# Designed miniproteins, single chains, continued (5), part 29

Each design is a single chain, and the fold is of that chain. pLDDT is the mean over its residues in the fold that is shown.

## One batch from the design tools (miniprotein)

Design m16984
Fold by ESMFold2-Fast:
Structure m16984 (fold): chain A 94 residues (1-94)
Amino acid sequence: GRLVELAERMAGVAVAAIDAAYAAGKLDEAQAAAAKLEAGRLAHEMLRAAIAGDVEAAREAGEKLVELLRSLGADEAAERARELARELVEAARE
């Protein structure tokens, strides 16, 4: 459904940004793997919270994912993730 599609898009944005940071030499292989695992965990937590109707937990998970991307200097990806997080929170309220 829509919540799953939005969470998958957020995970995709995060993975692409982490791969770009790795290719640019900003992360080593272990750091890139850890960042991908954390991004997947946050996207899953956001989806789980949204399905449960826990809008606050979904918002917090989304904010942490955006902050992860900003910490990598992936400002455009962070902004895209923020938009997707907002759409997911709005969909969870329906």
Scores: mean pLDDT 86

Design m16985
Fold by ESMFold2-Fast:
Order: sequence, then C-alpha cells, then structure tokens
Structure m16985 (fold): chain A 99 residues (1-99)
Amino acid sequence: SLDEELLAEGRRLRAELDAALRAGDEDAAVAALDRLMDLAMRAYELAKRGEVSKETAKELARLVLEAAMALLRHTERKDYILYAIGAALRAIGLILDME
C-alpha cells in the first residue's frame, strides 16, 4: 500500500540520518532530514485527500521530530541548530493539525 511505502521510505531516511551523524557527516544528516520533512509534508497532503491514513502521516511527522532532536543532540553549528528547531516545530504543527 502507499501507506507502507511511505513508512518504509521514512524509516530508511531516519536510518540514513543516524548513519550520517555517526560518521560525523552533518551535511548528509541535514540533507536526510530535509528529505524526511518533504516526505512527511507529502504524506500530510495525501492524508488530507484521504489517499493515506492520518496515522501514517502522523508517524512520518513523528520521525521528522525524532530526527530533528537527534541532529540537535549532535550538532554545535548554529545554522543546523536553528534548522533542526524549525523542523521539529513544523513536525509538531503537522501532528496537531491532524488531531
């Protein structure tokens, strides 16, 4: 199903982010977080149209929040700290809108 495909891709991107952080590649981690956010936003729009479940879209937004928090715990770069905070807040906004 489309729900299963989106969740599998989200988990893959989360794993890619974690691997990048372990390697000290913060640029790759930010790129993975950006792709994960795009995926979560696509799932949110699909859920609004009834094409995927709200639970799938909320799970992807939660993966963004978890990934943003992982980047925040790792990075000392001010630009990446601000980016991660912005991503976390956007993810929270998506989850709350799907109540």
Scores: mean pLDDT 92

Design m16986
Fold by ESMFold2-Fast:
Structure m16986 (fold): chain A 77 residues (1-77)
Amino acid sequence: SKEEEMKEKQELVARVQEAVARLLEHMRTLPPDEQRRVLSRLLEWVRRVERALKEGSLEEIREETERFLAEVEELLA
C-alpha cells in the first residue's frame, strides 16, 4: 500500500540521517585532507539517495540506501 511504502521510505531516510551523523562525528577525528575526501564521497552518496527518493522506485531507494550504509560502515571500520 502507499502507506506502507511511505513508512518504509521514512525508515530508510532515518537510517541515512543516522549514518550521516555518525560519519560527520568520525570526520572530526581526521586530518583536513582526509576530511575533504570523506566529505566529497558523502556528498556523492547523499545525492544518489536523494535522486532515488525523488525519481526512483522503492526498490531503487532500498538499493541506494543499502549501498550508502555499506560505504559508511566500511569507512567507520
Scores: mean pLDDT 85

Design m16987
Fold by ESMFold2-Fast:
Structure m16987 (fold): chain A 82 residues (1-82)
Amino acid sequence: MSDEQIQAAIDADRPLIEELAKYKKQGLSFEEAAKKIAEKEGKDPVTTFSTLGLTLAALGFLSEIASPDLAAEARALVEAAR
């Protein structure tokens, strides 16, 4: 993958993960944050939980193959969601 493709993938996932990070900073668990996101979006909580988990795993993978600056960006996004 090119840095351009990695940046596009990070940017596409950013809003969802930033919302997850917002709820985590409020003291919610990952499961509670996923339920809040699902409720806000009118979606199934189980599907939302799985989507968030897969998105974090994908960002973690991108952080291993990206250039140092993009790897740091992807890693910071993953850490914010912990």
Scores: mean pLDDT 81

Design m16988
Fold by ESMFold2-Fast:
Structure m16988 (fold): chain A 73 residues (1-73)
Amino acid sequence: LIASAVAAAVAAFSPLEQAVHDLIREVGSKNFNPKEAAERLGVSVGTVTRARRRYTAALSKAVEDAVAALVAA
């Protein structure tokens, strides 16, 4: 259920947000370097940071919504 909610949220992301998600999955959140991601994606570090913040917010909401649905069921 939670994994499905995460997958649905990722599918709705912009291509840049999906690319950031893929990089985080590849290297792990603790090893994610915004400067290296910016170089890989050909964008500014600020653009990567904003995309990551939007990505994190959307995933948190999707997880909260999925948990609320489970509790209500």
Scores: mean pLDDT 72

Design m16989
Fold by ESMFold2-Fast:
Structure m16989 (fold): chain A 84 residues (1-84)
Amino acid sequence: MNEEKRKEILKLAEEIKKKYPKVSDIAKLAIEALKNKDTLLFTAALLAGQEIGREALETLGEDHPETQEVVRELRKVQEFIDKQ
């Protein structure tokens, strides 16, 4: 992957985190991007969701309901990928 594309993905992921405060909306965005074959948007949305999940884990802990919700939403995205 080109270095410029990596920087674009990172910037887009930060914008997604600011625009979509709910991880369920980010998961929906990732699935829709994958359906539309928008690899850049899909990768950025997946990265944003993973970063939110890490922050929730570090701040709230593994057993917290919000952390578990992030894990469930990311699993839905992964299950959709596995069927492609």
Scores: mean pLDDT 78

Design m16990
Fold by ESMFold2-Fast:
Structure m16990 (fold): chain A 74 residues (1-74)
Amino acid sequence: HMEELEKRRRELMDKADEAIKQTLLKENVKPEDLEFEKQELQRAKDVAQARGDEETVKRINEEIKRIDELIKAV
């Protein structure tokens, strides 16, 4: 009963995310641009990890999370 409602809610959210992605592709803000920025941050994170800079790694993780939220929100 409640499990079925939660599944329906998740399906609706997935459809909304897809519609937002389509809107971004139509406008000048493209998911590919945000994904590219995430890749650059991942590279910087790997470099920071190799240097043992755990503070920088944590800061980069927060920035990646912010970009993920932007992709989902717009």
Scores: mean pLDDT 69

Design m16991
Fold by ESMFold2-Fast:
Structure m16991 (fold): chain A 73 residues (1-73)
Amino acid sequence: MSSKKKKIEKAKELIREKIREVGIDGLTKKDIEDIAKETGLSVSTASKIVKEVVKQWEAEGARRLAQAEADHA
């Protein structure tokens, strides 16, 4: 199996942990660089993974808010 996929999965876990700790807006360029260094991925790849995880996190939150409105009706 591709070692790259395992590194991406580890990066996603680290990003989720950082988001839980500091929030989406709390993520800095240094955090992205740290994750890239920790996982052995390039900064560009780590940035793309961060963007993907953030998008998924925001979509989940938006979906929960929409469900709350539907439940009221």
Scores: mean pLDDT 74

Design m16992
Fold by ESMFold2-Fast:
Structure m16992 (fold): chain A 96 residues (1-96)
Amino acid sequence: KLDVAIKIAEEVIKFLEENPVPTPEQARMISAALGIMAEIAKEAGVDEAAKYFTEASRLAQEFADAGEVTPEQRRAFVDKIIELVKKAIEILKKAK
């Protein structure tokens, strides 16, 4: 389970680095994926990683619901999501 969560999380980071201005639909999909990863981390007992995935999922949903945002706001949302997901991945790798 954790290996799958790490791979999906790494793919989310890659997508956001290649697509720094995701559509609202893409942001909702990312939020859903991060929510699933938070649940996997919780079930595995890695609560700290689950916390970061939950925060990243919430930010992705917030971005999706924000509608029209400035380029600065878009960059801030994406950068923060990437930061939180990277922290979660690091914790998951140590917990294996």
Scores: mean pLDDT 81

Design m16993
Fold by ESMFold2-Fast:
Structure m16993 (fold): chain A 92 residues (1-92)
Amino acid sequence: SEIEKAHESLNEEQKEVVRYTAEKLRELGGPSGIALIVKGRLEKKGIKLNEEEKEEVWRLSEEVAREAPPRSLAEELEAAERVLERYEEKKK
């Protein structure tokens, strides 16, 4: 997947930061980890999100998290990929 390949391209220090941040966001509950991953991926593509686009990413992250609540970083990466696909489809 695009997000999994992007995550695998990170160095060891970057992977640890992502893992730790995702774990802390999971402790708070909700779609926060998913939304953070999607925003980071879009920013890496050179896409600057406006407030409306940030709200859309959050809404899609809530939708995906409601369908299948992620319990691990691997599930969050998979969920973020689903959000990214839905976001890009709406931008056609």
Scores: mean pLDDT 76

Design m16994
Fold by ESMFold2-Fast:
Structure m16994 (fold): chain A 62 residues (1-62)
Amino acid sequence: STFTNLKKQVSSLNLSDKVKADVIKRLEEAKKLDEEGKTRESAVLATSAVLRAIGAEIDREL
C-alpha cells in the first residue's frame, strides 16, 4: 500500500530518529483515517508528514 511504501522510504532517509518517528506516526494516523473513510483528512495528514520530512532535509542542507 502507499502508506507502507512511504513508511519504508522515510525509514531509509538520512533524518534524525525524532523526525522519522514524527513522520511515521503521522503516516500511521493517516492510514487509520483512510481506513475510516476520511480520505481528505488522511491526504492532508499524509501530505503534512511528507512536507515535515522534506523540510527537515532542506534545513540540514542550509
Scores: mean pLDDT 79

Design m16995
Fold by ESMFold2-Fast:
Structure m16995 (fold): chain A 87 residues (1-87)
Amino acid sequence: SPVERVRRLRKEAEEAYQKAVEAVKNGSPEDAVKTARDAIKKFVELAEEARRIRKEHPEVTQEANEAIDVLTENADKAARMARALEK
């Protein structure tokens, strides 16, 4: 279902973000930067998928918009983490 598609991409986003947080906390600075950048790329891809779902299934527009907002916030957080670790 469209709702399950949105739920799945939100779960993937949460997993990517937690992986980046874990790398920052327990990994090397190099690994943390790479993981944060990989997470940003995934957030962009998931946001594009959410926009596709919204276009194909207008009935889930609210859920898709909420997912896009969370993805944008997580991308900003990951970008800040990457910048803090780079010199």
Scores: mean pLDDT 83

Design m16996
Fold by ESMFold2-Fast:
Structure m16996 (fold): chain A 52 residues (1-52)
Amino acid sequence: AGLEEFQRLIGRELPEEKARQVVKSVQLSLGLPVTGKADEELLNALREALKQ
């Protein structure tokens, strides 16, 4: 569920392995713990970061 929503927010469709690498990169960029999981904390932080 979270990984699909994450890919929707970034506008990409990737194999799970590659999507998890992108999740880790985004977590690092947002100053979040690098877990590789598209949890609610990541999704909320990404939604805020996408607001200009």
Scores: mean pLDDT 78

Design m16997
Fold by ESMFold2-Fast:
Structure m16997 (fold): chain A 72 residues (1-72)
Amino acid sequence: MTAKEAVENIKLAIEALKAGDYDTFYKHFEKGYPYALVVPNDVKDLLLEGAKAAEEKGDKALAVDFRIHAKE
């Protein structure tokens, strides 16, 4: 997967999460996230945006997971 493809998949995942579409969120996140694990700095801002989206949806556990992966 290219960095561009990983970033695009994570962006699509976060937009789906904001819309409350968890199925589409996981589908796109699974494609981008494995690449993000080897280049975490490239997607740190996107992971923090995901944390905020999860908090706005009331999913506190998912928000904490996003923040941990963005910072540690």
Scores: mean pLDDT 76

Design m16998
Fold by ESMFold2-Fast:
Structure m16998 (fold): chain A 55 residues (1-55)
Amino acid sequence: SRLEEQIERLKKNKEWLTQMRDKALANGDEKTAALQDQAIKNSEEQIATLEERMK
């Protein structure tokens, strides 16, 4: 379904953002890490909302 595809895309995006956040933290780039952490949180909230709607 379209919702399943959207959830998959969000999960893949979250994985990529997590990798980028971890690299930023390793490099001492706290500002970039904080922005990516916010994006990760937003993706998690969207995934949870969509998963609830599918039930």
Scores: mean pLDDT 85

Design m16999
Fold by ESMFold2-Fast:
Structure m16999 (fold): chain A 80 residues (1-80)
Amino acid sequence: GMKATLTVVGKNSVIIEVELTFEDGTVVRGFVVSEDTNGVMKVLTYDGRLYTLRNLDGKTFRELSVGDVVEVEVLSVETL
């Protein structure tokens, strides 16, 4: 799958806002919708896409703090 970096840009008790930076220089913002126990997370981006990502760093979204950067692999993308 395509590689990206996921940067946590905002976090509170309801939402984790993230920025996905791709190798081509494309940047999209969104928020984490879910994460499973295997480090597969879903990010809904503001451009209307749902990304299913594998966390390559092994940290859960609960453990991420603002400013954290995680390498991710794109498993799928859906346009909503």
Scores: mean pLDDT 81

Design m17000
Fold by ESMFold2-Fast:
Structure m17000 (fold): chain A 59 residues (1-59)
Amino acid sequence: MTELEEKIAKEAGVSPETLKKIIDLARNKGLTLEQIAEELGMSKEEVEEIAKKYSEVTD
């Protein structure tokens, strides 16, 4: 988890901790990407791009 998360976070320009929070909020809390963006003070586009990069790597 940490290795892939660190690589994705670096490519997306966010910290690995931020990426881990996005994943946790999506999986464990069931939040939408829009709600996650609002919670973290990010744009919806940024969160969607991060989620897309994560899904492509973890296929």
Scores: mean pLDDT 74

Design m17001
Fold by ESMFold2-Fast:
Formats: sequence, C-alpha cells, structure tokens
Structure m17001 (fold): chain A 56 residues (1-56)
Amino acid sequence: GSLLEIAARVLGISVEELRRRLLAHHADTESPGDGLEDLARTPGVGPARLAAIRAA
C-alpha cells in the first residue's frame, strides 16, 4: 500500500482521517503531501510512530 495507508494503519485511523489532519495542519500550504516530512510535522505523529511507519 501507499505510505499514507501504512501511516493510517500505524496511527489506528482511516486514510481519509489522516488526509483531513494533513490538510488541516497545512491549510496555508499549497501542497500538503503524504511523504515522511509532512507526516513528521503532523500533530499526533511523534518520532516513535514515524519510526513504526518507516518499518512497516
């Protein structure tokens, strides 16, 4: 699956909910991405969860 699907699974939320959080957090940016950099800056994604996403 995509990085976003893996991240949503690790966080225990839907892909749609994760996209909503990314958009809300980056509301003033033109291109909220689904890459590791954008996930790292998203509230509720700490270093431990980011490491789990990378490992999955």
Scores: mean pLDDT 68

Design m17002
Fold by ESMFold2-Fast:
Structure m17002 (fold): chain A 73 residues (1-73)
Amino acid sequence: SPREEVLALFDELMARAAGTAAVLRTRSQGTREVGEQEVADTRALAEAARPEAREAAERALEETEREIERILE
């Protein structure tokens, strides 16, 4: 179902965001590239999803991007 697709994408995005944050905490140099790559991969996945899942994934991407920017301050 679209709801299950959205939840799966959201869980994946949150897991990737958490992983990126953990790496940043350990080493700052190069972490931005890892974060940017995760965002790009997630965006590609969102584009392939159904409209409902894509919309939710886009919102999750925006939140992930904000979190990465906050960490990289």
Scores: mean pLDDT 66

Design m17003
Fold by ESMFold2-Fast:
Structure m17003 (fold): chain A 72 residues (1-72)
Amino acid sequence: MKLTEEDIPILLASLEEVRTLSPEQRATAEKVLRQSVASGNTVEEAVRQAGLAIGMSQEQIEKAIALALERL
């Protein structure tokens, strides 16, 4: 299923549920998610790229991916 801009809030919420984000981390994650979605990336690719950009651990990223997939 192709991701759209409407999906960005769900992807961002999946990251925020795994750990509290600062306003700067939230802004960075949203920018990376928006770029990733525009590039036609999968849920896993989009969430992984955003998580890496804000310094999330591998375990945190995997949890965020699982949450995003459950909610889409």
Scores: mean pLDDT 83

Design m17004
Fold by ESMFold2-Fast:
Structure m17004 (fold): chain A 81 residues (1-81)
Amino acid sequence: MDEELYREYLELIKAGKVKEVGRLAGRQIALLALRQAKTREEIEQLLATARKGLELAKENGDEAAIAAYQAAIEVLEEALK
């Protein structure tokens, strides 16, 4: 895992930019998952999982997780176009 990227996330957390940290993390995780997905059906399954994660994050009031799942969903939806 990229140690330099991890430090950047810690600095954003210290600055109180919780939503921005979540959004960047979610986008990167989705992009990594897309590189491993070989079929449209696999991408649709990732999208379904991300949508379920978003609902759980909303129930918990986890602003960082909400932003992360929203960003992941945006990346996955764009890949399906």
Scores: mean pLDDT 78

Design m17005
Fold by ESMFold2-Fast:
Parts: sequence; C-alpha cells; structure tokens
Structure m17005 (fold): chain A 68 residues (1-68)
Amino acid sequence: GLSDEELVDRLVELAEQLIRDKAPVGSLENLLRHLEHLKEEYEKRGDKKSAKRLQETIDRLRREIERQ
C-alpha cells in the first residue's frame, strides 16, 4: 500500500490541481472533509508531520472555498 508520506504528497498534489483547474466548490468541500478526517487519524497516531502537512492543505482549500 501507499506510505503515509506518499499518500499525503498525492493528496496535496490533488488539492493543488483542483484549485488550479478551478474545480466546483462541492469538489473542494468533498476533498476538505476527507483531509480533515485523515488529519484527525494522523493526530491520534502521533504523526505530527503528516498532520501538519494536511493542515496546510486544509487551510489553502478553506481559503479557496471562502473566495467563492
């Protein structure tokens, strides 16, 4: 399966692609919900590095949603 680092890298890249392509707000909100859930799981495991990286992407997605 994917490593946690590879999974986070792919999710960050996906978020950047959706923002670049001006995806519908519903797509951004759907990804945001999944990233928030995954961040909570990393926090529970004590994986502070992965949680921090996901938080940075969550913050960016929230800013793009708020611009609409």
Scores: mean pLDDT 85

Design m17006
Fold by ESMFold2-Fast:
Formats: sequence, C-alpha cells, structure tokens
Structure m17006 (fold): chain A 86 residues (1-86)
Amino acid sequence: HMAETLERLLKEIREAVEKGDSEKLYEAIQKTRDALEKFLAEHPDAPEEVRRAYELAKRIVDRKNPSLFEVERLIEELERAVETLR
C-alpha cells in the first residue's frame, strides 16, 4: 500500500516538473510529506530511506519555494524509499 502510494506521488511530482507547474509541484510535495508523516507515526522503525524522503519533503514545504535541485534529490530519495518498501 505505502509503496504504491509513493509511486503515485512520485509520478505526480515528475509530471509537475515536466510541465513546469510550480503550484502542482508544491501540492504534490505537500501530499508526499503528509503521507510520509502519517506512515512514520504508525511505523517508527521504518527504513532510513523513508525518513530521509520525509525530512527532505518537509524542508521543501517549509521553504515554500522549492529549487529544482532539491526536487531532483527528493525524487531520488522517493525512488529509494519505494524500492525498500517493496
């Protein structure tokens, strides 16, 4: 379930980047942060990859204006989290 949720969110982030839609990108990252926050609250021993993805998503949201470099790093960490949860 969580791996599938993260794959969907990862697709939304990639599509927003390709379209240059900053508002949709921010919304997708907020959804990603919220999903990971809930998952980590229920699974405190979750893999490090999941925690790293959460921390990065949270930092991006807190800054309100994500750089493409930070978004690219988030995509990489989300890919690692998905692999670990499969």
Scores: mean pLDDT 84

Design m17007
Fold by ESMFold2-Fast:
Structure m17007 (fold): chain A 86 residues (1-86)
Amino acid sequence: SLLDLLTPEEIARLKKEFEKLDKNGDGYISFEEFKEAVKNNPLLNLSELNDIGIEFWFLYFDRDKDGKISFEEFLEVVARHKAARA
């Protein structure tokens, strides 16, 4: 699967980073928190995407238009970006 592109160690690190952003523990993060994570974390390897690219991925996964994404959607963004560069 797409997530097979991420190692168990990368997934564990991404989970830790997601939990730091998810201050409420509800399992979701906002677009602004997502952008901050991308800019400040080399494990995400998304910093080379422009703001439009990052926003496109966020909006694609935010089907409810509630301005939030789950951890699973967060992993899929990272995995898809890694696949595009493989």
Scores: mean pLDDT 67

Design m17008
Fold by ESMFold2-Fast:
Structure m17008 (fold): chain A 74 residues (1-74)
Amino acid sequence: SDESFARALLQLLARESKNASDAEVIAMLETLRAWIEENLSPEVAARYTALLDAAIAAVRAGEDGVAVLERILA
């Protein structure tokens, strides 16, 4: 499903971001957000883009990027 696929992409992102800077995490989240908006159903896209927007805002506010990714996957 679109939902399972979106969650799998987030899990892959969290794995790849283990040693990433906050700027790299933001760039990865923004890229994933754009892809989800273009490729998934509007209902699933709305849910996951809201989660990603909150995550991007938290990292920009000074939270650790990896910790934010772990939190949204819980």
Scores: mean pLDDT 81

Design m17009
Fold by ESMFold2-Fast:
Structure m17009 (fold): chain A 75 residues (1-75)
Amino acid sequence: MSEIEKKLQKIVSDVLGVEPVGVDDNFFKLGGDGGKAVELQRKIEKEFGVKVSLSDLLNNPTVRELTKLIESKLK
C-alpha cells in the first residue's frame, strides 16, 4: 500500500465524516457532493501539491483511482 493511498484514505474520511473508507468506495456514492468535492480538491493540493479538477474527481471517484491520478501528476 502506497503512502499516498493511506494519506488519501484519511483525507477522504475527514472530508466525508465517515470511517472506514475503503480504497474502492466511490466518493460520490458515500455522500460526497459538490461542496465536499471542492474541499477534497483543496486538501489534495495542500497535501500533495497536485491540482485535480472536478472532472478528474468524477472520472476517478475512488481512493485507488485518485492515488493513481496523483502519482501520474507527480512525475
Scores: mean pLDDT 82

Design m17010
Fold by ESMFold2-Fast:
Structure m17010 (fold): chain A 61 residues (1-61)
Amino acid sequence: SLEQKVLEAVRKLMEDYPDLPLEVVSRAAQAVYEALQANPDLTIDELYELAKKEAERVLAE
């Protein structure tokens, strides 16, 4: 399901970066969800890369 792809990408992000603030993780999850709504064929690996890019972007604000 779409929800499982989002959860798995976010879980992987949190596992790799356990010290990320919850606000950053939440914003990364939102970006992944929006991307998956636009293209439901995105893989977990692609969503994980998007989550990382969004987390980096938010931290640079």
Scores: mean pLDDT 85

Design m17011
Fold by ESMFold2-Fast:
Structure m17011 (fold): chain A 64 residues (1-64)
Amino acid sequence: GAAEAARRGAEGLEKAGGRAEAEGDETSVTITYTGPSGRTGVGRGEGPLGAGKAAAEAAVLADG
């Protein structure tokens, strides 16, 4: 489901050297990522591509 895909995205972001938290239900996902610099980015997505979109958006926003 979307929540499991979000958790995998968060794990990938943490391997990049930051911290990530994922929240979601069956249809929507929110990922909050804090990068090594201490900046925080939040990504959101819905549907089958939602987890990937949320992870990418969170990573980009955390980098500034």
Scores: mean pLDDT 75

Design m17012
Fold by ESMFold2-Fast:
Structure m17012 (fold): chain A 66 residues (1-66)
Amino acid sequence: SAAEIQARFNEALAGLRAALASLSAEERAAAADQLEGQVEKMKKAGLLTPEQEAAANELIAELRAA
């Protein structure tokens, strides 16, 4: 269901945030690229809430700031 997909996305964001301090610069860059791809897919499918988009974009910025 859409709710399950959204819940999985929230879990993925939480997992990345928890791992953030343990990631190398290369891992952060790869994670940012993958997350950007997931955001675009979910946005086009109409599955991304504004709150999820904001949270994901904030995390992408943090990943790229390293």
Scores: mean pLDDT 83

Design m17013
Fold by ESMFold2-Fast:
Structure m17013 (fold): chain A 110 residues (1-110)
Amino acid sequence: DEKLEEEIRKAAAQGILDMGKMLASAYEAEGDLEKAKLMREMAKKLAEAALNGDIEEMRRILEEIAEKLGEEAAQIMRDGFLSGIRRVLEKHYDDDTVRELMRKYNELLS
């Protein structure tokens, strides 16, 4: 279903942007303006890759986030991606189907 795939990609991208905004705001609160800027730039690139369904580019950007901002930041970005997807799937599928599909999406970025 092309419409569902588009909805999933948009929700995944929004989840990434939401987590990126949260982390950037946390870095700004700590006075780390360079990390805040980098987080916004990386979140935007990752969200663009998610919108395009470009899994290889998403993996590359997540590796760059892990290297420059740490593994915790990369994991929060993965969680944003997965949270966005889960929100869409819960509207369309039962709990067992959501669990199975979420396992597959998690494996894409592992």
Scores: mean pLDDT 90

Design m17014
Fold by ESMFold2-Fast:
Structure m17014 (fold): chain A 95 residues (1-95)
Amino acid sequence: SAREHLLEAVDAAAKGDSESAARHIRAAGEAAGSPKAGEAGARTLLENMGTPGVSGEDAAASAMLTVGMQARKEGNRELAREAFAAGQEALKRGE
C-alpha cells in the first residue's frame, strides 16, 4: 500500500539509504494514483539528504510534507493524510 511504502521510506532514510527511500516514495505515489506527488517527494528527499547537517529523519519529514502538499493539490486527500502522518513519524524518530 502507499502507507507501507511511505513508512519504509522513513526507515530507509533514517538508515541513510537515500536510493531506497526515494524508490519507496515514488512507489507510494504510483500506488496512490499520484506519481507526480511521489516524484516531487523523492526529489525533496534527495536534495535534503545531500545537505550537510540534515538528518535522514528530517529529510524524510521534508519529503513527506512535499508529497502531502502535492497530493492535496491533486485532490488526493487520502495520500495527503498518509504522507503527513509518515512525516510526523519521521520527526518522532529524529531529534
Scores: mean pLDDT 90

Design m17015
Fold by ESMFold2-Fast:
Structure m17015 (fold): chain A 80 residues (1-80)
Amino acid sequence: EIEYLSEKELEERKKLDIEIAEDKFKDLPKEVKDKLIQEVEKAYEKIKEVLREDPNNTEAIEKLEEELSEKLYKIYEEAK
């Protein structure tokens, strides 16, 4: 059974997601990579806010994760 991460664990996961994004999109221009990293950071900040206000709102967290995936894909496609 998986519970939502503590604030410290969320910070560690955010760092890993940023590293994964940097490796996956390493061939993209710096401006595009910076934008991808910024979107990852924004998504994690919103997840932290949702958890602080309503930790039972799992739907909002799942939606934020889906929105992040869509934004990253769009940024990647626009860079071609």
Scores: mean pLDDT 72

Design m17016
Fold by ESMFold2-Fast:
Structure m17016 (fold): chain A 69 residues (1-69)
Amino acid sequence: SLEDAKEAARRVLALLEEDPTAEGVERARRAAEEWRELGAISQEQADALIAAAESLEATRAFAAAVEAA
């Protein structure tokens, strides 16, 4: 659902704020894939979140866009 996508975006942002290194980015990408596998978010939402998780700034922008939806 959209609410699950918002929660997923918030969690990824929190992970990257705690650890903005390449390792933190990789953990965030894995989390998004796990949420997709569990059916919490759609494949399209997971793909967008994974793409955004390349950087803290991109993830913040993505999270803000999802919150606005």
Scores: mean pLDDT 72

Design m17017
Fold by ESMFold2-Fast:
Structure m17017 (fold): chain A 70 residues (1-70)
Amino acid sequence: SKELILKALIEEGVSEKQARAVADLIEEHRKAGKSPTFAEIAEVIKKEGGTVEDALKALRGIQKAISEEA
């Protein structure tokens, strides 16, 4: 769920604004049966003032959320 993704991203050290932007990106891709690329995640995080390191933290959070949902 979006809430699980948000929680996992915040636990990895992603800011709430960056976490919400990434969660929105994932939701849009899920509607098409897809997942966002790392480049798309990094672009969204950079727009919210983050870095590539923050994008790597987001990937870890996403993988954790998927594991808990599966």
Scores: mean pLDDT 81

Design m17018
Fold by ESMFold2-Fast:
Structure m17018 (fold): chain A 130 residues (1-130)
Amino acid sequence: MSDEQLAAMKERILALFADPEIGAALERALARLRERLGDRLPDPLTLEEFVAAVRAAKTWEELVDEVARLLAHITLYLVLFPDDPVAPLVLAFAHELIALLREAAPDPAEQAAFEERLNALFLALSEAIA
């Protein structure tokens, strides 16, 4: 992937946070996950840390790993807090982010690897709403 294509992808991901209601919902979701699990949560994440990590990513692989980390935290939040008032908004955001990554996969081999990872995360998200 070129530096220009990577920069464009970072911009598209960060544009999903342009709605302040989405940003507030995600920060609430991540905060509730940290509060519930405390020391039991390996690698706790804030929205600010995620945004910084997206901006710092130097490769497509690094960018996808940071997005997968956020999606894993969101999936765990949806499993533990299915009835939280912001859960539907967080789930909708997760679906948009997954769709964006699927469209942007740079080559067939990377697309296949990303699709496998995204399908696993999507299945976990789907189970959280059942």
Scores: mean pLDDT 77

Design m17019
Fold by ESMFold2-Fast:
Structure m17019 (fold): chain A 66 residues (1-66)
Amino acid sequence: SEEAERLAKAVANLLLKESKDDIITPEQLERALEEAGVPEELREAVLDYISKNYKEFKEKPVEVEP
């Protein structure tokens, strides 16, 4: 679970770098999972974490203040 959280943060960082928009495409998400080296067994946990916490990931970068 902690490993899935760390991987989710890595994936989120890759998504924020690739996608300048509010919308993440499934292709970008798949690419970020592959780039971060997320193993198949953790994909569901990582995706679930991102789905629940992506708003926070967008708000955490100091340059992305509402």
Scores: mean pLDDT 67

